# Designs tried in a protein design run: designed miniproteins, single chains, continued (2). Part 103

Each design is a single chain, and the fold is of that chain. pLDDT is the mean over its residues in the fold that is shown.

## One batch from the design tools (miniprotein)

Design m7573
Fold by ESMFold2-Fast:
Structure m7573 (fold): chain A 118 residues (1-118)
Amino acid sequence: MEEIESLREGLERARAALEAQPEVDEEALEALDRAIEVLDDPAAREEVLRALREIREIAEKVQREAEREGLSFEEQAERTAERLRERAKEAPPPAAAVLLAYAAVLDALVRQRRRALA
């Protein structure tokens, strides 16, 4: 099971990586900041844990679809991010913050990897 501390460290590293980009995605930074704040709130713990379970379930479902459709890792990550954003629209604010932060991290990783391969 993912530790909340490990999640916070990952989100903070993702935020620093996004800030280092020549074109800063302000919406992604705001999503990461909001998620980091939520992780420090004990009252939001159950919503955070529910969001982490949903992220895992969505990621596993997309992985199975990607294997059937022959998608690249980048295409799989983009599809996961899209579904996380869709779920976030229906989620309570603490869960939505975590879902959107994960989507932002996946988008950033895809952009970085595509630049490295180009």
Scores: mean pLDDT 77

Design m7574
Fold by ESMFold2-Fast:
Structure m7574 (fold): chain A 81 residues (1-81)
Amino acid sequence: SEKKAKQLAEAAKALRAAAEDPSKVEEQGKRAKEAFLAIGDKDSAEGAEELTKLLKEDVEEGQKMAELNAGALEKAAAHLE
């Protein structure tokens, strides 16, 4: 029970860190998966891995949109010259 409580706290800490900083999603998602596996919770470990993949894809798409928006702003600025 003590070991399980400690690993659940570690998984929760890792998931919170990922939520607070998108750049840490892959690192913290891996930590959460390892913590769940350490207590034999394979379902939660698989859930953490899947959520990490989805969040990583969302961050990559967001970055592409930000780059497109920056390009549009530069073109608008050039038009004012």
Scores: mean pLDDT 76

Design m7575
Fold by ESMFold2-Fast:
Structure m7575 (fold): chain A 63 residues (1-63)
Amino acid sequence: SQAQQQALINQQRQRIAQLDATMEQIRASSLPQEQKDFLLGVLTISRGGLLLVIERIEQRLAS
């Protein structure tokens, strides 16, 4: 249903907010820059995947 799809979008947006908080913790950490770059790269890809899921659901809702 449309309501279930909206709830899923909201859940994915909350997951993105959690990822953003984790990425900020990594940036603020004392980890070596090379390790930070690697971890942030992986998390950026994961974040992009969640955004793609949201976009696909929004396209279905708009149709």
Scores: mean pLDDT 87

Design m7576
Fold by ESMFold2-Fast:
Structure m7576 (fold): chain A 82 residues (1-82)
Amino acid sequence: KFTEEEKEAAFKYLDKDGDGVITEEELATLLGKTKADLPKELHKVFDEIDVDGDGVITIEELLIFMNEKDKDGDGKIDYEEF
């Protein structure tokens, strides 16, 4: 399961520019490499979170999403848990 520290460390690692936003590709890398195959569902979720359609997600929005899914304590996100 992911802790707040784990999520923050991952975001800092992916957010190389330190601008507080994450691209869809970086998000897909985080979830795709650390979890099961989620590229299609991730794309859908990214589109939902990226309300402005600017192609980026803020770390806070992503943390809210991840935290809600991690409430089950398994640290995994798949179609059934969305």
Scores: mean pLDDT 57

Design m7577
Fold by ESMFold2-Fast:
Structure m7577 (fold): chain A 80 residues (1-80)
Amino acid sequence: SKELFEKEKEKLEKLIEEEKKKGIIVIASDEDEEKIKKIKEEAKKEGIEVKIYKIDESLPEEMKYELENLTNGIMAKELL
């Protein structure tokens, strides 16, 4: 849904700006809770504080990919 995607993108962009001031990296991910926990643990070992934005699973894969890329979601996958 276009409306859902636009709302999620707007929320994510606002969250990135807010958390950036705190030195926190925001990562958008549709991974399961176990993988999200692993990402946070690996980042913490490197002295990096991360905040995970859970992507709505009902979004098309193309839209999920857009949100992941907006937040360095590729880096999140490297931490797994």
Scores: mean pLDDT 72

Design m7578
Fold by ESMFold2-Fast:
Structure m7578 (fold): chain A 85 residues (1-85)
Amino acid sequence: PDRTVYRGTVTEIKVEGDRVTLRARLVAPDGTEQEVEIELEGDNAKKAAEVAKPGSEITLEVDRAAGRVRLYVNGELVYEEVAAP
């Protein structure tokens, strides 16, 4: 109940130097569809550029109790954010 999982597909990937912008269509647990844009830099961007392509599966996990967000592409963790203490 404290964790929400969104699943979807990468629709576009833009690589600009050490930055990567992923566009994805995500489906919430209630069936609502949403288009999102995710910007990544540095090592996270490099990993995303290696594993992500249009049509790749994307999973976004939001754990509100832990203050954690995780992004997976084809089952690989490409980004994690944790609220600072």
Scores: mean pLDDT 79

Design m7579
Fold by ESMFold2-Fast:
Structure m7579 (fold): chain A 74 residues (1-74)
Amino acid sequence: MELRVEEVDADTARLVARSPVAGGKIIVRVEGLGETVIEADGVPTPDGYAEASFLTDRDTARALLEAGARVEVL
């Protein structure tokens, strides 16, 4: 499982969660905060993976990576 931040503009970033399980729900939770950031059906990619994404501000995206956000698949 993979979590990455993609820059969109000066103030906005995209948090992308990638999972090897196609057709499952992808959940991203911030450990220690108990907060669910992404809860979405994974969109299948041509390589057999699935991705879910969430737009947020750049400071929030940085804080989520520093907090050790975890990717789970149902």
Scores: mean pLDDT 70

Design m7580
Fold by ESMFold2-Fast:
Structure m7580 (fold): chain A 98 residues (1-98)
Amino acid sequence: MKEREEILEDAEERERKLDALVAANPEDPFVRLQAELLRRFIRRVRELVEEGLSLEEIEERLEPEVQEALAANKPVMEKIRELREAGVSDAEIEEILR
């Protein structure tokens, strides 16, 4: 189906944009965590497309996983912001969040 090719092309474009965002903000732990999370879901989309799932089936399967991951990462993202506002270096933030 043309849909499969379009999903894979969109996934490649999103991954390329994430790589560019990380390259523009190499020391930003917030950007890195968001990029890692998004790359994980892009990989999941590719895996589900290879299993023969339609876009609708992929969205239905990934929706709860995306919501759970966003909820789990929200306090981490907020902690990074708080530490940055307090003048903590990006290297120290990475050590704290390990």
Scores: mean pLDDT 75

Design m7581
Fold by ESMFold2-Fast:
Structure m7581 (fold): chain A 87 residues (1-87)
Amino acid sequence: SELDKQREALNDWMTENMEEVLREMAKKLLNKELNDEELEEFLKKFFNEKGADEVLKELLKVIAEKYKESNPLVAAGAQTMIDLLES
C-alpha cells in the first residue's frame, strides 16, 4: 500500500539520518545550535519530560518541514504519521 511504502521509506531514511534530525529538532525547539554534549543533555531531558510519543512527534515535524523539497516521499510519510498521532 502507499502507506506501507511511506512508512518503509521513513524508517530507512531515519536510520541513516537520525543524528541530523535530532540536531534539527533541538535547533528548532531551542532556537540555537547545540554541541554534542548539549544535544545529549537536551535529548535526555526532553525524553524524560515529554515521553516517547511527543519526542517522535517533534522528530516527524522536522522531517515533514525541513525535507519536503529534498525528500518528498519521506516528508509525506512523516506528515502521515503526525496526522495519525494527532487523530
Scores: mean pLDDT 80

Design m7582
Fold by ESMFold2-Fast:
Structure m7582 (fold): chain A 85 residues (1-85)
Amino acid sequence: MDVEAAVAVVEEALPEILELAEEEKYKEALKKALEAQKRALVLLGRMTEEEAEALLKKNLEEIEKMPEEVLKEKVDELVEQIKAQ
């Protein structure tokens, strides 16, 4: 398990996710968060790179179809989690 690399990937993504959320770019913020999450899970050995890519593609397609209200709700929850810790 590459815990330090996984943490670094998430920490590098956090400022960008917060900036996108503040700009009300909810779709972009959520996509960035999912990309960082999948990369971290691969580095932690919790899934294969192929599984991560397949799930990310599916999640990105779902995000493209989500109403703005749902995207905002998901991003607001993510921002609260980031700021709480």
Scores: mean pLDDT 80

Design m7583
Fold by ESMFold2-Fast:
Structure m7583 (fold): chain A 64 residues (1-64)
Amino acid sequence: MTEEEVLAEAEEKIDAIPALSEVQKKVIKHDLEELIKEMKAQGLSMEEIRKKLLEAVDRAAASV
């Protein structure tokens, strides 16, 4: 699993949240990209990064 694949999956889920504005979606996508880089630097596997990102996206969707 590549960083690009993980980011694309997370971005698709963010785009599916109707309550977020286009500007908010762009900011969140940037933050997700930054988080992937940070977690990779901390030694997390791509599978662990994907799991944590999807959990964060699901929580964001549920709280809106």
Scores: mean pLDDT 78

Design m7584
Fold by ESMFold2-Fast:
Formats: sequence, structure tokens, C-alpha cells
Structure m7584 (fold): chain A 78 residues (1-78)
Amino acid sequence: DPLAELQREMNERADELAREVLRENPEVTSAEVHVSIDPQTGTITVSVRVESRDPEVAREARERLLRESTRLANELWS
């Protein structure tokens, strides 16, 4: 199943990005990214969840993960 394999690869790479954010940002308490591909439309959906006591840190980390994961997904889809 080529779409399932691609989705798995995207999520493995996105998980690496989330771990990097957690490692580099001690004020981030949780970071998760999930990528899904709609098999009927080929639409890629990226969902990001970031938790921090500092809302500005959470916003910056979420924006970074969304940007980097979306770029990654598009590169792998292309």
C-alpha cells in the first residue's frame, strides 16, 4: 500500500521534528505532529499539538512544527 507507506514515512520524519523541538526547548512540555493522506483526494492534512506554560513559546513551537512538517510532507509527496 504505497499511500500507507508514504504516510508512515511522513509521520516518522514528523516525529523526529517533534522530538527535536522538545529536546531544544525546555519550556515545551509536549509536542506532537500527525500527518494523514486522504486516499480518495490525495489531500495531506497536518495536525500539530504543542503544550507549554508560556503561550508564546507554545505558539512559536506550533508554527515551526506546522511549517516544517508541511514542507516535509509536500517534499515527500512531490
Scores: mean pLDDT 83

Design m7585
Fold by ESMFold2-Fast:
Structure m7585 (fold): chain A 80 residues (1-80)
Amino acid sequence: ADAVRAAAQEVLATSTNPLARTGARLVLELVDLITDPAADPLEIEIQRGLALITIGVLRVIGDDEGAARLQALLDGAEAL
């Protein structure tokens, strides 16, 4: 969890793209949900879906680096 959170905080600190920063926040929320034993499984699925949509939009607008960074964050969260 800590490694994914640190990587997401780096995206928040270094990315100039507000959509990439939004995606990093979505992954941080997803990590919080995955690590919370009281979390609703449907909330986890919704949060994952929002992160995936954000990655897709980043690719469409040509931020391939931002999309790749968020994909790595999402893959790290899913490995928890």
Scores: mean pLDDT 83

Design m7586
Fold by ESMFold2-Fast:
Structure m7586 (fold): chain A 85 residues (1-85)
Amino acid sequence: MIEEILKEIDELIRNTPDEEIREGLRVIKDGVEKKDLTLLTSGALRAIGATLQREDLELQRRINDIVIRAIQALDEQGATISSSL
């Protein structure tokens, strides 16, 4: 659910010492809150790119999972609108 995704993003921001990764996570959060796929994708590329440069595969995996779940949650909202027809 979107609320759970936002809480997980906030937890990662609090626990991540790297400012570039934190900034990417903030952009992902903004994209999720605004339902803006462009912002979400931009933030994801920034955060994941920073984890790749730092070889933090575990953090990369966590961020990737959150991004996929966020995209799926937005897609499910579209599906529920379609099912009302």
Scores: mean pLDDT 76

Design m7587
Fold by ESMFold2-Fast:
Structure m7587 (fold): chain A 61 residues (1-61)
Amino acid sequence: SSARQLLEKLGLSQETIDRILDAFRNKDKKLAREIISKAYEGEIEPRHRGFLITLGMAIAG
């Protein structure tokens, strides 16, 4: 899916990508935000944080 391709470009692990996509499928915005927030702490390269922040804000709506 296009969403998976975008998340892969951020350098996230496949496990983290699967968890985010599962949360989206289950319409669990809170869980998706929590997974994304944790990814900021260790998995994502600094150059990609801006996109992940934007994605997190979109999920928050």
Scores: mean pLDDT 68

Design m7588
Fold by ESMFold2-Fast:
Structure m7588 (fold): chain A 68 residues (1-68)
Amino acid sequence: MAHIEKGEELEKQGNYKLAQEHYVKAGDIARSQGNYEEAVKAYLKAANLPTSTRETYQKLLETIAKLK
């Protein structure tokens, strides 16, 4: 989705703060659609950035708990 693609572009440019915002947004959208696997992928990309936050890790863990 566009937010993942934009996040990857920004990450390549070294703009980690903005990349994190786009990855979190992609995860939030996927989670709202019940697509927990895609949400986990997006939150993992955000969590692996040096700008990752506690909120990002919490969203990742909550989303993983929805997988079976």
Scores: mean pLDDT 80

Design m7589
Fold by ESMFold2-Fast:
Structure m7589 (fold): chain A 85 residues (1-85)
Amino acid sequence: SKTTEAIIKILESLNNAAVLEDKETGEIYLIPNINQEEALKLKPGDKLKAIKIDSDANPLGEVEIEILKILDKDDFYIKAEVKIK
């Protein structure tokens, strides 16, 4: 497991998905089945299933992401400290 700072961005083009970027490594994770309203309700202790993807959006494996702290919120971005397992 790894603890990192991440940005969670809702992709309007995907209509019901978000992407999480690991700010230390630049690694990208797809969070399926989450809309903007649900993403804005994320709080410490919440656990999300996500898929690590490569630069071409190929799936590399399923991970669990736990929200540890919400650092900042905007209508388009959530900055959080997360644990990736």
Scores: mean pLDDT 81

Design m7590
Fold by ESMFold2-Fast:
Structure m7590 (fold): chain A 55 residues (1-55)
Amino acid sequence: ERKKKFEEFIKKRYDTLTDEQVDRSLKLYEQMAKQGNPFAKEAVEALKKYREEKK
């Protein structure tokens, strides 16, 4: 499933970033998702899951 691929990508790429940098990316993708970008919508879900898994 596409979600799993995005989750792996986010984990690998954002593992070196601070929580604040992850939150900044999440806000950016949320804005793009509101504009109807389908990639941004999936990226938001993957980033939210990544944040939850870290806690």
Scores: mean pLDDT 72

Design m7591
Fold by ESMFold2-Fast:
Structure m7591 (fold): chain A 118 residues (1-118)
Amino acid sequence: AAAAHRAATQALIDAFKAYQEGNYEEAVKLAERAVELARGVDPATAGIAYLLMGDAYEKLGNYEKAVKWYEKAVEIARAAGQPGLAAQAYDRLAKVYEKMGNTDKAEEYRAEAERLRA
C-alpha cells in the first residue's frame, strides 16, 4: 500500500540518520521497522534496509549478524532483479569474511560482485 511504502521510506531515512550519527543499535531498530513495513510491497526499500542492518552490525563488531543481513540483502535483490544492490551486498560480505579471516569466502563474494557489474 502507498501508506506502507511512505512509512517504510521514512523509517529507512531515520535509520540512515542514526547510522551516520554513530548510533548503530538505533539504526538496526529503525531498519528492522523499515523491513517490516516494506516487506511484500517494496523489495528495494527492504533490500537497502537489510544492507544497512548488516553495515550497523559490522560497525558493532558482530560479524555473524552482519553476514546474516547481507545475505538477506542479496536474496531480496536477486529476487527483485536488482544486480546493483546485490553487488553492494556481495562486496560487504567479502569485506566481513576478510575481517573474520575467511579469505576463500571473501574471494568468492568479490567474484560474484564483479560478475554482476560486468
Scores: mean pLDDT 87

Design m7592
Fold by ESMFold2-Fast:
Structure m7592 (fold): chain A 76 residues (1-76)
Amino acid sequence: MKKEEFEELFKKFDKDGDGVLSGTEVQNFLNEAIEKYKLQLSDEEAAELYEESTKDGKITFERFYPVLKKMYEKVK
């Protein structure tokens, strides 16, 4: 998984350009990332991805990227 490809995906959902996703953007981004990287996550793994990636219902690139990369390597 290339960091640059993930940065482009994040920017697609970052409508305000503030480096933070919130509300429905969080769920839409997570669903798109799971589909794009072909992650075959269990319900528990999907919950782990959400909980580790979000704080107060928000995601930043710096917080999400390491978690997504770990999950990608785990299911690869």
Scores: mean pLDDT 73

Design m7593
Fold by ESMFold2-Fast:
Structure m7593 (fold): chain A 99 residues (1-99)
Amino acid sequence: ELEELERIAEEAERLIEEGRYLEAVTLLLRAAGASPEELERMAEALALPDREAAAKALTELANERPDPLARMFFAQAGALALHYGLSPEELEEVRERLE
């Protein structure tokens, strides 16, 4: 539903505005249906020393999803994690929250 997508987007924006980046990334990954395996691959991509290589790896990971909406939410979560520099420890916390 369109209103559900708008609600998720608005909630993510609110969390970012409040400086709650971990919660925003968690919300988007939950909406994308991310698995623990995908979160591990995301952490590997974020650990790359070259920002361009990290962005490419995150985009490729998002594109593996057949659902366009899940792809969009996963891509946005990856972009936020990269932009705000989430640590491996923070990504482990996201993984635990999604279980």
Scores: mean pLDDT 79

Design m7594
Fold by ESMFold2-Fast:
Structure m7594 (fold): chain A 106 residues (1-106)
Amino acid sequence: SIEEKLKKEIEKIEKKKEEAEKAFEDLLKDKNNLGAFLKLLQIALEEKNLSLFKYTLEFYFETTDEEELRKKILQFYLDLGWSKEVAEAATEILMKKYKEGKKVTE
């Protein structure tokens, strides 16, 4: 499962493991916890853990399909009130990192 893969990547975190574990527990309690989601993405980027980044996106958006994930990320930014141009640019940045994570995990 995505949950199990995400948990295993968190176990590999060295410096911010307790923060990552707490953010993951917060997401398990409430999948709409934006702060917890963003915290896991931040830790994944700081630790250069592309697998954690990939599984965090798949867990939060509840999809492993690249095209579906792209659409859900775009809608997420639009729902936050971002302009279409800024939302599309931010979506492409996340999708680039996601595809890098796919190469490491697949």
Scores: mean pLDDT 86

Design m7595
Fold by ESMFold2-Fast:
Structure m7595 (fold): chain A 78 residues (1-78)
Amino acid sequence: TREKGLELYELGLQKEKEGNYQEARDLYIKSAELYKEIDPELAARALFNAARSLDKLGNLEEATQLVQEGVALLQELK
């Protein structure tokens, strides 16, 4: 699970470097889903990167929602 989450996150970074922001977003969201219960900090990081990719695509509303979700995960981490 951690291993798979990392693989998806790394692939997301690669797609982002290639300018493929839509595919990067999808990969980051999948990575965050795998990390939510295991490592909320890594899940939040993936959500923030997905939000950055959406911002590059001009989808500001969805980007804002993902930022809020990531912040909420970090706030649960006392």
Scores: mean pLDDT 84

Design m7596
Fold by ESMFold2-Fast:
Structure m7596 (fold): chain A 72 residues (1-72)
Amino acid sequence: MTPEEREEAAVEAIVRQAKILLDEGDSRETVRKHADAAVKALENAGLLTPEQAERVRKRVDEEIDRLAAEKA
C-alpha cells in the first residue's frame, strides 16, 4: 500500500464512522472527538506518520463539516 493509499483508506474509514454517528444524531463536537482519537490511534500504532496524520485530520475535519452542513 502506498502512502497515498494508506491516507485515503484512513480518511474513508474515519469519515464512514463519522457519517454513521451524525446519522444517529451525535453532535459535530462528539463526532470530531471520535475522529481525532481514531487519527491519533493510527499515528500511535505507526500506521501513519505525524505528517500523514496531520493531512488525514485536516481532510476528515473538512468532510465532517460538510456532512454536518448537509444535515442542517
Scores: mean pLDDT 80

Design m7597
Fold by ESMFold2-Fast:
Structure m7597 (fold): chain A 74 residues (1-74)
Amino acid sequence: LEKEIEERIRQGDFVGAMRLEDELDIRKKMDELGVTPEQREEILQRFRENSSPLLPDMRRERDRILAEIDEIAA
């Protein structure tokens, strides 16, 4: 992911780089809370399916997913 983020930045795809950063944040949150591998794939797939090229909408989806992970861990 980090190398992919750097490559996106090099290509001038800053929106794509930000999307990968948001995915990295989601993955780190799941690792910290011990989310199962099956739940991880489902959560990441939903994030990718619902993500928008518009940064505010993408960040809103990231925040929604992070809240969902907190609910699973609670």
Scores: mean pLDDT 70

Design m7598
Fold by ESMFold2-Fast:
Structure m7598 (fold): chain A 94 residues (1-94)
Amino acid sequence: DRDRRIRLIQTVINAYLSGKAPSKDVQIVVDFLKNSPPETIFELTSPLLGGELARALAEAVQAIKDREGLPPGTPPSKEQQQEFIEAVRRLLES
């Protein structure tokens, strides 16, 4: 469902910008986005969101980090990647 995927992106970006996550799963996703490179975000989310929406998410995160003067992030561990994917899946199923 494209509308559900768009809503997920909006919820996550709003939580990123406000520092207030409405759920534990949203907090897991926000923490991953803050610490991970945009290209890694794209690669891990494109199977879940589709390429267009995954790119939009990665570009939005990059734009926020550029404005805040933050580094692009470091490659996440396999455990961090798995936790992130599972959180995104749970949010898409709700």
Scores: mean pLDDT 84

Design m7599
Fold by ESMFold2-Fast:
Structure m7599 (fold): chain A 89 residues (1-89)
Amino acid sequence: AEEDEKKARELIEKAREHMKNGDYEKAVSYAEEAYQYARKVAEKTGNLELLADALITLANAYLMSGDIEKAKEVTKEAAKLYGEYFKKK
């Protein structure tokens, strides 16, 4: 769990760095991997903050790469996540 959390954060940072450099293909790759680790962490620990950060990063990577439909899908997933968080409170 702790190693998966560190991996997710490292991958989010790498995705952001590649977006700043205009390397949107690598940004998408890192953001997709970050989402997988963040989702695993959320399932084990309930850490929705990390999952939200990964989803926002992934949506931005898809937008910058021109994949508007995938960006839309990720945005819907983020909205669903906030709905689940509200239900738990």
Scores: mean pLDDT 81

Design m7600
Fold by ESMFold2-Fast:
Structure m7600 (fold): chain A 67 residues (1-67)
Amino acid sequence: GEKEAARGGALAARDGKSPKEAMQLGTEGTRNATGEEANKAMQKAYDAGGEVTSREQAAKAFEAAAN
């Protein structure tokens, strides 16, 4: 679902991956989500994760994107 896509995006942002890689990671965990909804959740998580320099920021980004 969207929560899994958001998690994938936040983790990818933490690891410095591109939005495309974040999308692929989210899609692997959210095969039942619609492409558009998965894309929006992933982008929201990645944007929130942006300059993530800590696990706390990554967790915050995931939590925000899950809503």
Scores: mean pLDDT 56

Design m7601
Fold by ESMFold2-Fast:
Parts: sequence; structure tokens; C-alpha cells
Structure m7601 (fold): chain A 84 residues (1-84)
Amino acid sequence: SALEEYEKRRKEGEKLFEESLKTPDKKKQEELVKKSIEIYEETYYMFKGLNEVKPSELYKKLAEESKKKVEEIKKKYEEIEKKE
């Protein structure tokens, strides 16, 4: 289902972001954060594309949630950088 695919991708993105918090290497941290963001951006474009082919409130919702996750991760990473 669409919701199951979204949850799978969300868990993958969360795992990458969590791994970024555990590394002492600044370059590695940035790479992991970028990969996490990429998963949510890809998820956004996937559901946006599905909604364009067959309009669905669920697809629209999952696209918007994916976009919000990108912004949340960006804000959290900025807060981490401010502590240094």
C-alpha cells in the first residue's frame, strides 16, 4: 500500500539521520544528512507523480508529509551546527 511504502521510506530516512548524529566526522555527518533528505525528496516526487496520473487525497497527503520531513531534517541539522 502507499502508506506502507511511505512508512518504509520514513524509517530509512530516520535511520540515516540517526546515524549522522553518532558520527564524529563532520563530512560523514553531512553526507548522511544529505542522503536522508534525498530519500524524502524522492518520496515527495514519487507521490506527486502518482497524484498527477491519478489524483488521490492520500497521494497528495503523503507528498506533503514527505516535503515536511525534508524541512524538519534541515532545521534539526541547522540546530546541531549552531552548537559548534
Scores: mean pLDDT 84

Design m7602
Fold by ESMFold2-Fast:
Structure m7602 (fold): chain A 76 residues (1-76)
Amino acid sequence: SSEKEKLLEEYEKASKQLEEKIKELQELSFKLNEALRNRDEVSEEEINKLKKQYEEAAEQAKELAQRAKELAEKLA
């Protein structure tokens, strides 16, 4: 059935996007820690921007994880 094939493709896409988003969170965490270590060279605005980017990426990761879970349940 093409329906199950489409669900599998959507699941794989969501899982791939989640993996990429987790890597983005790791990169943002590293950048934020570096900015905090170099506060004399980094503005409060830049630090707040990195925090917001991290929070946004975390929310997106949660949404992708939920979507992947729902797709996995439909494939079971």
Scores: mean pLDDT 86

Design m7603
Fold by ESMFold2-Fast:
Structure m7603 (fold): chain A 61 residues (1-61)
Amino acid sequence: SSAEIRERLQEIVKLVKENFDEQQQREITLKFSDFLSESESTEEGIEKTEEYVREKIKELS
């Protein structure tokens, strides 16, 4: 649903703002655009972005 998509995007944005600087945030935004362009659905693009962000946070830990 559109509400679930918005909630997931808000959580991703929160994680990105809490864990990354402005330069890294721009890189993640560009990566999100790439995932959306490569994916058959918005949901798939969001899932790929969530995975990418979580893996990147784990690497920084």
Scores: mean pLDDT 81

Design m7604
Fold by ESMFold2-Fast:
Structure m7604 (fold): chain A 76 residues (1-76)
Amino acid sequence: SDLEEMKEKTKQTIEEETEKLLSVPGLSEKLRKEIEEFKQEFLKKIDEAKSIEELKEIVGEAQKEFYKLYQRVLKE
């Protein structure tokens, strides 16, 4: 129950934040592909998480990788 609720919230956050990045005009095709690959990879990892501890580790990884993508978007 708690795990499934946290998964749904986390997936929604990833979808919303990646949509915001993809809405930035003038992004390169390469960067768009990398943002979509990030979304697909982390949505899969979240679905496969078997505990809240594992989900927290995935969230930490997602935040680090998202920040790198965000910085690259700001430079374009």
Scores: mean pLDDT 87

Design m7605
Fold by ESMFold2-Fast:
Formats: sequence, structure tokens, C-alpha cells
Structure m7605 (fold): chain A 76 residues (1-76)
Amino acid sequence: MTKEELEELRKKANDYSNQGNLDEAAKYLEELSKKLSGDVSDLVAQSSDYIKQGNTSKGASLFTSGELLLVGKEVE
């Protein structure tokens, strides 16, 4: 996955979360986790779970950790 694709999916998830549409935000994160593997996929999946629980801050933190790990290994 390119850095641009990751950023677009992140923006969509964040926009829906800010609108209070946590279900839609979580869907984007679940789809993203299915396209990833290993620790990155686990972090993004956990992010989706926390957002569904209404813990948006923890969810965002986990997603950012996954982003940093992905960028370090898969920057194109």
C-alpha cells in the first residue's frame, strides 16, 4: 500500500469519526487491516475495535503506531 492510499483511508476514517459516525470509521479501519499483515494489521484492527467502543483517542493512537511502522517498511 502506498503512503498516499494509507493517508486517504486515514482521512476518511477520521472524518467519519469526527462526524460521530463511528461505525463507518471502523469499517474503513477494518478494510485497511485486511490489506495489511503482521503487527501493522493487528494495530489497525485494534484501532477499529477501540473506535467502536467510543475510545477514539486510543483508536487514533494505535492507528498512528501502525502508520509509522508501515511507512518505515513500505515507503515507495
Scores: mean pLDDT 70

Design m7606
Fold by ESMFold2-Fast:
Structure m7606 (fold): chain A 63 residues (1-63)
Amino acid sequence: MREELNKIYEDIKKGNVDKAYLESKGLLELIEKLVEAIKKKNVDEVNKIMAEIVDLIDKLYPP
């Protein structure tokens, strides 16, 4: 989370506003799902959403 926020911040500073916007939108959607899963105490869903966050970051910042 902190690392992802730092990358979004750096993209904004570098003028990559569109990329930062897409990152923020996708991450926000996943955070909303994560909060809902935590409220439901659904460990499997939490693990799934965490994996989706990692996949999103890998997609936006491929190695």
Scores: mean pLDDT 70

Design m7607
Fold by ESMFold2-Fast:
Structure m7607 (fold): chain A 88 residues (1-88)
Amino acid sequence: SSKIEELKEKLEQLEKDIEEAKSYILENPDLPLSILEEALKQLEGEKVKLEELRKITPPELQSEVDKVEEKLEELIELVKEKIKEKKK
């Protein structure tokens, strides 16, 4: 169905966006604390949105949601570590 195709495309786009954000953070080690804290807030919001998306996701795509969630959690932990480094 078109809804399943749209959902799959949305999950693929989220995965790409997460990978691009991770690359940007790794390539820019001097990012200001304020930018990292705002990024963390936005990523925590995306995690909430992903859990809402999970509730309407068919069983066939649950593994794709799991992959996006894992990558998002890895990015959140990366940002938290960068914030911790800046607060030293």
Scores: mean pLDDT 85

